Designed miniproteins, single chains, continued (2). Designs and how they scored, part 108

Each design is a single chain, and the fold is of that chain. pLDDT is the mean over its residues in the fold that is shown.

## One batch from the design tools (miniprotein)

Design m7985
Fold by ESMFold2-Fast:
Structure m7985 (fold): chain A 110 residues (1-110)
Amino acid sequence: SREEAEKLFEEGLELLKQGKLEEAKEKFEEAIKLDPEFARAWAGLARVLQALGKTEEARKYVEKAEELLKKDPTDAEAWYYLAEALKALGEYELATEYREKAIELDPQLL
């Protein structure tokens, strides 16, 4: 189900790029349902929730992604999308730290 969760995450990102926020939210929620340990999906959900103006929920799911990444810190993309969610929340210093961590783990993320 991780492979299926990854596909749903990619679909969610594409919908987010198109500004289809509610549809993107549903895709990230389905990815979490398939794999609750998939930190990228929690980060994606946080980003969409902030775009929807649900700041308190967005912060809660940022914390959830952080907890998961403390247990398994190897998901470079999760650090990257968590940084994007934090940037949307105005947490620029922490966003920069997590983005740098993502690039250290996977330089292809630039």
Scores: mean pLDDT 88

Design m7986
Fold by ESMFold2-Fast:
Structure m7986 (fold): chain A 131 residues (1-131)
Amino acid sequence: EDEKARELLDKGIEYANQGKYDEAIKYFEEAAKIGSPEIRARAYLHLGNVYAKKGDFEKAIEYYEKAVEIDPSLKATAYANIGRIYYEKGDLEKAVEAYKEALKVDPNHPLAHDGILKLIQDDLRADELLR
């Protein structure tokens, strides 16, 4: 039942907000198993977020891509988060590509705009220009 899948999704979010990532993962995985495609896509997006917080960037990207495959409306948010991961890894070219993909879907996406602005500032060696 979608109601049960939503309850599992909500519990996963509660555990993630408490920093209990392993417990959150169990709830999101169960929500993805029993939920509709809409709930499954949201569960995968949350799994991407949790794995990113755990530093497992490869799994985070995999789950973001799985979420987008089911629900393309998540593409802007998913690719903005993928851009942040590549930026944190120092892969600036892939970060730019991901932010551009987010902006193709939502030209006004704040996280993608802020991400590109930060990349431009880093290319100008903003740390050498600061106090």
Scores: mean pLDDT 83

Design m7987
Fold by ESMFold2-Fast:
Structure m7987 (fold): chain A 85 residues (1-85)
Amino acid sequence: EKAEILRRLAEDLEALAERVPELAAEGLGPLAAEGLRAAAELAERLGAPEVAELLRRAADALAAGDAERAAEYLREAARTARKLA
């Protein structure tokens, strides 16, 4: 089931990357960053520390208001999760 969870995570991260500029504009950046930190903990537990690190970087960028960099990290995290699935 690890592969299925990582595949779903990749899909969710790709969708989130597309929405990050709108979320930041709506003032939801800090809330989204908190969600990404929770997702990073899940990735760690699944044995995907590379995905967890990218999610933490995305969360930090989003909390700092850098939606563009956050989206880049999210797309990279999605690609990495898909490769591990």
Scores: mean pLDDT 84

Design m7988
Fold by ESMFold2-Fast:
Structure m7988 (fold): chain A 62 residues (1-62)
Amino acid sequence: AAPSLAEIKAAAMKFYNEYFDEIMANISNKEALKAVIDKYIAKEKDPKMKAALKALRDRLVA
């Protein structure tokens, strides 16, 4: 099932908390920002959180 808005928000907060400096360094570069998210997706073990992070990635690079 598609992740809920609450799940996407939770994924976004966790991502920003762990990767804040790397995100801010790459905020204007969609490709670099996508690479940061992809690293985080690779580390995530929870299938629901993986789905939420993928949805977040798609929204950020749209």
Scores: mean pLDDT 74

Design m7989
Fold by ESMFold2-Fast:
Structure m7989 (fold): chain A 100 residues (1-100)
Amino acid sequence: TMARARALVDAILEATADWPPEQRLLVEHGLEAALQALSVPPEDWPKLSPAAQRLYDGTLAALQLEDEAEAQRALLRTIADVIIEIEPSKSALANAILNA
């Protein structure tokens, strides 16, 4: 799971390398948070914040998609949705991620 998640994260980082710096920074932070959520052992999963649980579930759902581009879009959508929920002041940047 972690190896596949890291591969998906690396693919998104390569695909978004030319994005505006503000959007790219949010993507990088969201991807790091998603990997961190996946690194939590199963016994500690109920202790994850609601945002971390959404990143965990969204990342696993993206990894089940057969199309790589769909997997990338699904994880980016999850990251944007989490940003809108926890940092409403950044909702414009999160919406820009969804529209890219």
Scores: mean pLDDT 78

Design m7990
Fold by ESMFold2-Fast:
Structure m7990 (fold): chain A 56 residues (1-56)
Amino acid sequence: GDAAARAAGARAAAALRRHGFSDEEAEAAGRRIADTSSAAEAAALADALEAAEGGA
């Protein structure tokens, strides 16, 4: 996979853990984002999850 998509997937997983998801759920979601999204799509998803956390 794209290294940028993998990095964004890792960011999404970290944000999901901070949102209260389990490590297993967060890792599975981050991995799926990295495997199935373009770098731009993965980054947009990571940015949205981080923004949702920061808005609290």
Scores: mean pLDDT 77

Design m7991
Fold by ESMFold2-Fast:
Structure m7991 (fold): chain A 56 residues (1-56)
Amino acid sequence: DRATRTVAGAIAKESGIPVEEAEAALRAARSAQELADRFPVLTLRGAAGALEAVRA
């Protein structure tokens, strides 16, 4: 999924982790809060947008 790859790349750059790890975290996240808790650099709104992109 192109959208998932794009969002994972952005999280990876902000968090300093591999893109593969960011992509796995996006796919495993059940809520925006869970994703925001895992990546403190994300706001709750940003995490919600990331999950929407992955699910689209």
Scores: mean pLDDT 74

Design m7992
Fold by ESMFold2-Fast:
Structure m7992 (fold): chain A 96 residues (1-96)
Amino acid sequence: SLFDSLSEEQLEEAHRVFLSTPIDKPEELVKNIFKVLGIKPTPEELEKLTELVKEAVENGIEIDGKKLSLNELRLYENFKKFLKVLVEEYEKLRKE
């Protein structure tokens, strides 16, 4: 998995990007997070990933049977779970 190949430094930098990027700009957030990962999503991939982030921010996201709010996603351990979901969605889109 791409997520399993990420260094602790990349995970920490992605978390800093998440905390510092305006949450009302989900497309910018996706671009900035994936830039830390060394990835440039295509316009189609970016659109789909942006919708996932927007839904997570507005309505929360269910991960491992627990619904995580935006405030909970700001905690590093929960953020890593969310980043894994984003990366796995990106990998699925690339196989399409």
Scores: mean pLDDT 87

Design m7993
Fold by ESMFold2-Fast:
Structure m7993 (fold): chain A 61 residues (1-61)
Amino acid sequence: DEVTKIKEKIRKELEENGTDETYLKALEQMLEIAKELGDKEEEKEIEEQIERLKKAILERK
């Protein structure tokens, strides 16, 4: 599954650069993939994860 391969690549990038900024970029890349596939459910879940992470970052400031 091509999508699974791409998600795995993003996951590895996240593991190599474990910062909040890198995690946000990884989620944004996954969101683009979901949009290209027309997977509205996946798109919504990723958007919620991005919003949740942004709030967590703000809580630390």
Scores: mean pLDDT 71

Design m7994
Fold by ESMFold2-Fast:
Structure m7994 (fold): chain A 67 residues (1-67)
Amino acid sequence: SREAQIEAVRARLEALLAATTDPLERRLLRLQLEANLARLEGAPQERIEALEEEGRRLEEELRERLR
């Protein structure tokens, strides 16, 4: 069911967030959750692509800051 899928996604995120203390990494994980929830909720493809693009930008920022 959709509820079971949403619960599974949230449980996975909570586990990852519990293991992650870096604010930028936590932001990226939350964006990945938003993209997954948008897919499960049937959001427009444009919205999903926008979330994925924002996540890609944060990954680049994280890489630069860890130099």
Scores: mean pLDDT 78

Design m7995
Fold by ESMFold2-Fast:
Structure m7995 (fold): chain A 55 residues (1-55)
Amino acid sequence: SAREEALKEIEKLLLEASRYIRAGDLDKGQELIRKAEELMREHGIKTAVLDGSEE
């Protein structure tokens, strides 16, 4: 389903964001998190645990 494909893309975006954040690229990490969040909003997905970012 479209929702399952969105979940896969969200996971990829969050994984990439995590890599950038840990490497010190907070700006790029935040951009990727925002893209993932937008996909979540579009498909009505809630992932409080996947946020994992305070900055």
Scores: mean pLDDT 74

Design m7996
Fold by ESMFold2-Fast:
Structure m7996 (fold): chain A 55 residues (1-55)
Amino acid sequence: MKRIEEAREEARRLLLEGKSKEEVVKTLVERLGISRRTAEKIVDEEVEKLRKEHE
């Protein structure tokens, strides 16, 4: 997978594990080396999807 697609998958997993948005952002920055801005955008999108489908 491309890094952005990998980041989306990891963000979704971490959110499902009960991690906060800020914890997920930090993890994506640490592990994948993406910018905080990009990580925040990805996390926001995944939170919106999960809110609609689950919580």
Scores: mean pLDDT 77

Design m7997
Fold by ESMFold2-Fast:
Structure m7997 (fold): chain A 60 residues (1-60)
Amino acid sequence: GPALYVVLDDYTAPLPDGLTVKKGDVVEVLEVLNSAWVKGKVLTTGEEGLIPVHFLKKVA
């Protein structure tokens, strides 16, 4: 199934390719860029972007 993560705290992306999320949002990880950054998609909004991995906790 999809790699699902829950957002641990609010994150406001500083750059246009970043993903702005709220605590409790569910994010599907689409691509792992490096050890610190992933490309994710918020399941409720469909928004995609880069987010630091340490804001995410794996749930599925």
Scores: mean pLDDT 84

Design m7998
Fold by ESMFold2-Fast:
Parts: C-alpha cells; sequence; structure tokens
Structure m7998 (fold): chain A 93 residues (1-93)
C-alpha cells in the first residue's frame, strides 16, 4: 500500500539524514534519492485517490509532490511553505 511505501521510505532515509553532516555531498545524494522515490509514491497515491474520489488524499499527494519538487530545485523556502500547508491539510479531520 501507499502508506507502507511511505513508511518504508521514512524508516530508510530519516535515520540516514539525521546521521549525515549538513551540506555534505552524501546528504545531498540521500535527499535527492529520497525525493525521487517520494515523488513516485506521491504520484501513484494521487492517481489512486482520484480513482477512489478521495479529495483529501489527492490534495495531500499534490502538496507532497510540490514539496519534493521544490526540494529538488533547492528552493528551501518553497519546500518549508508547502510542508506547512500539507500539515494544515492533514489536521482537517
Amino acid sequence: STKERLQALSDKYTPLLENTPENSPEREKLINEALKEYIEIARETKKEAEKKGDEKLKKRAELLIEAAEAALNKDEEKYKEVLKKAEEEAKKA
């Protein structure tokens, strides 16, 4: 499932990023790899959400794609803005 794929991605990359020095080539490589995998999962999630008519999941997937693309473009301010929007959408029950 999409949730399992996102959890596996988080479990893999979160500890690696936390233990990798900031501004290192190793950290940039890990971030880029994680972002590419995340975009693929999010795009698949969006398509499944559209099939199910799940508007909340679709919006969440769109925000996650936008955040990952901003990070790949090294637009840190856009990345933080989109993540904040994603958190606000997640709070809407």
Scores: mean pLDDT 78

Design m7999
Fold by ESMFold2-Fast:
Structure m7999 (fold): chain A 107 residues (1-107)
Amino acid sequence: MARHFGGASLSDAEVGDPADPDRVAHRGPVLGIELPATEARRALLDRLLADDRWYSAEEFAAVLRELGADPALIEYVLTEVSSVRLLGFTEVGGRLLATFALDRRPA
């Protein structure tokens, strides 16, 4: 199922039993964020992509605050997500489209 948070969408792309510890990062939930392109947002996303690492929910919540993301999305990340990694981003028509891999907290 897809969830929407002002300018962001969460898609649940789970393949397999959620009780199975076989969690493949790129086959789990993904978060798409669409924001107006600014120099600060490009610089932030470039740094995250260069780091190519998993961020904790708290580290990613700080990133979402800098990006100006919806508070409901920040709350979701802090309660339901254990770690996040930027997969990539692109710019189309003055808007940034960023895609993140999510690792959910164990049930």
Scores: mean pLDDT 70

Design m8000
Fold by ESMFold2-Fast:
Structure m8000 (fold): chain A 89 residues (1-89)
Amino acid sequence: ENEFLFYLGLGQSYYKQNKFDEAKYWLEKALEIDPNNARAYELLGEVYFKEKKYDEAIKWYKKALDINPSNTRAQEGLKKAEEEKKKLE
């Protein structure tokens, strides 16, 4: 039994359902167990990106990359969030 994987899975499930507040809640619970997990920060970035909160998305993608610089999903998410932010000018 792994509570971390359970909470991470709940966060991802709610994210796929566009239930962003619930997704953030469970991802934060996962990070309470493992604060050095790049995947949880990557998923937080994805949640904020879907909410069109690009500054917050950039913040969390950068945190994921601070932990794992080779996280390709966080690299792609960061690029897309910065591109979308530029379009709001």
Scores: mean pLDDT 86

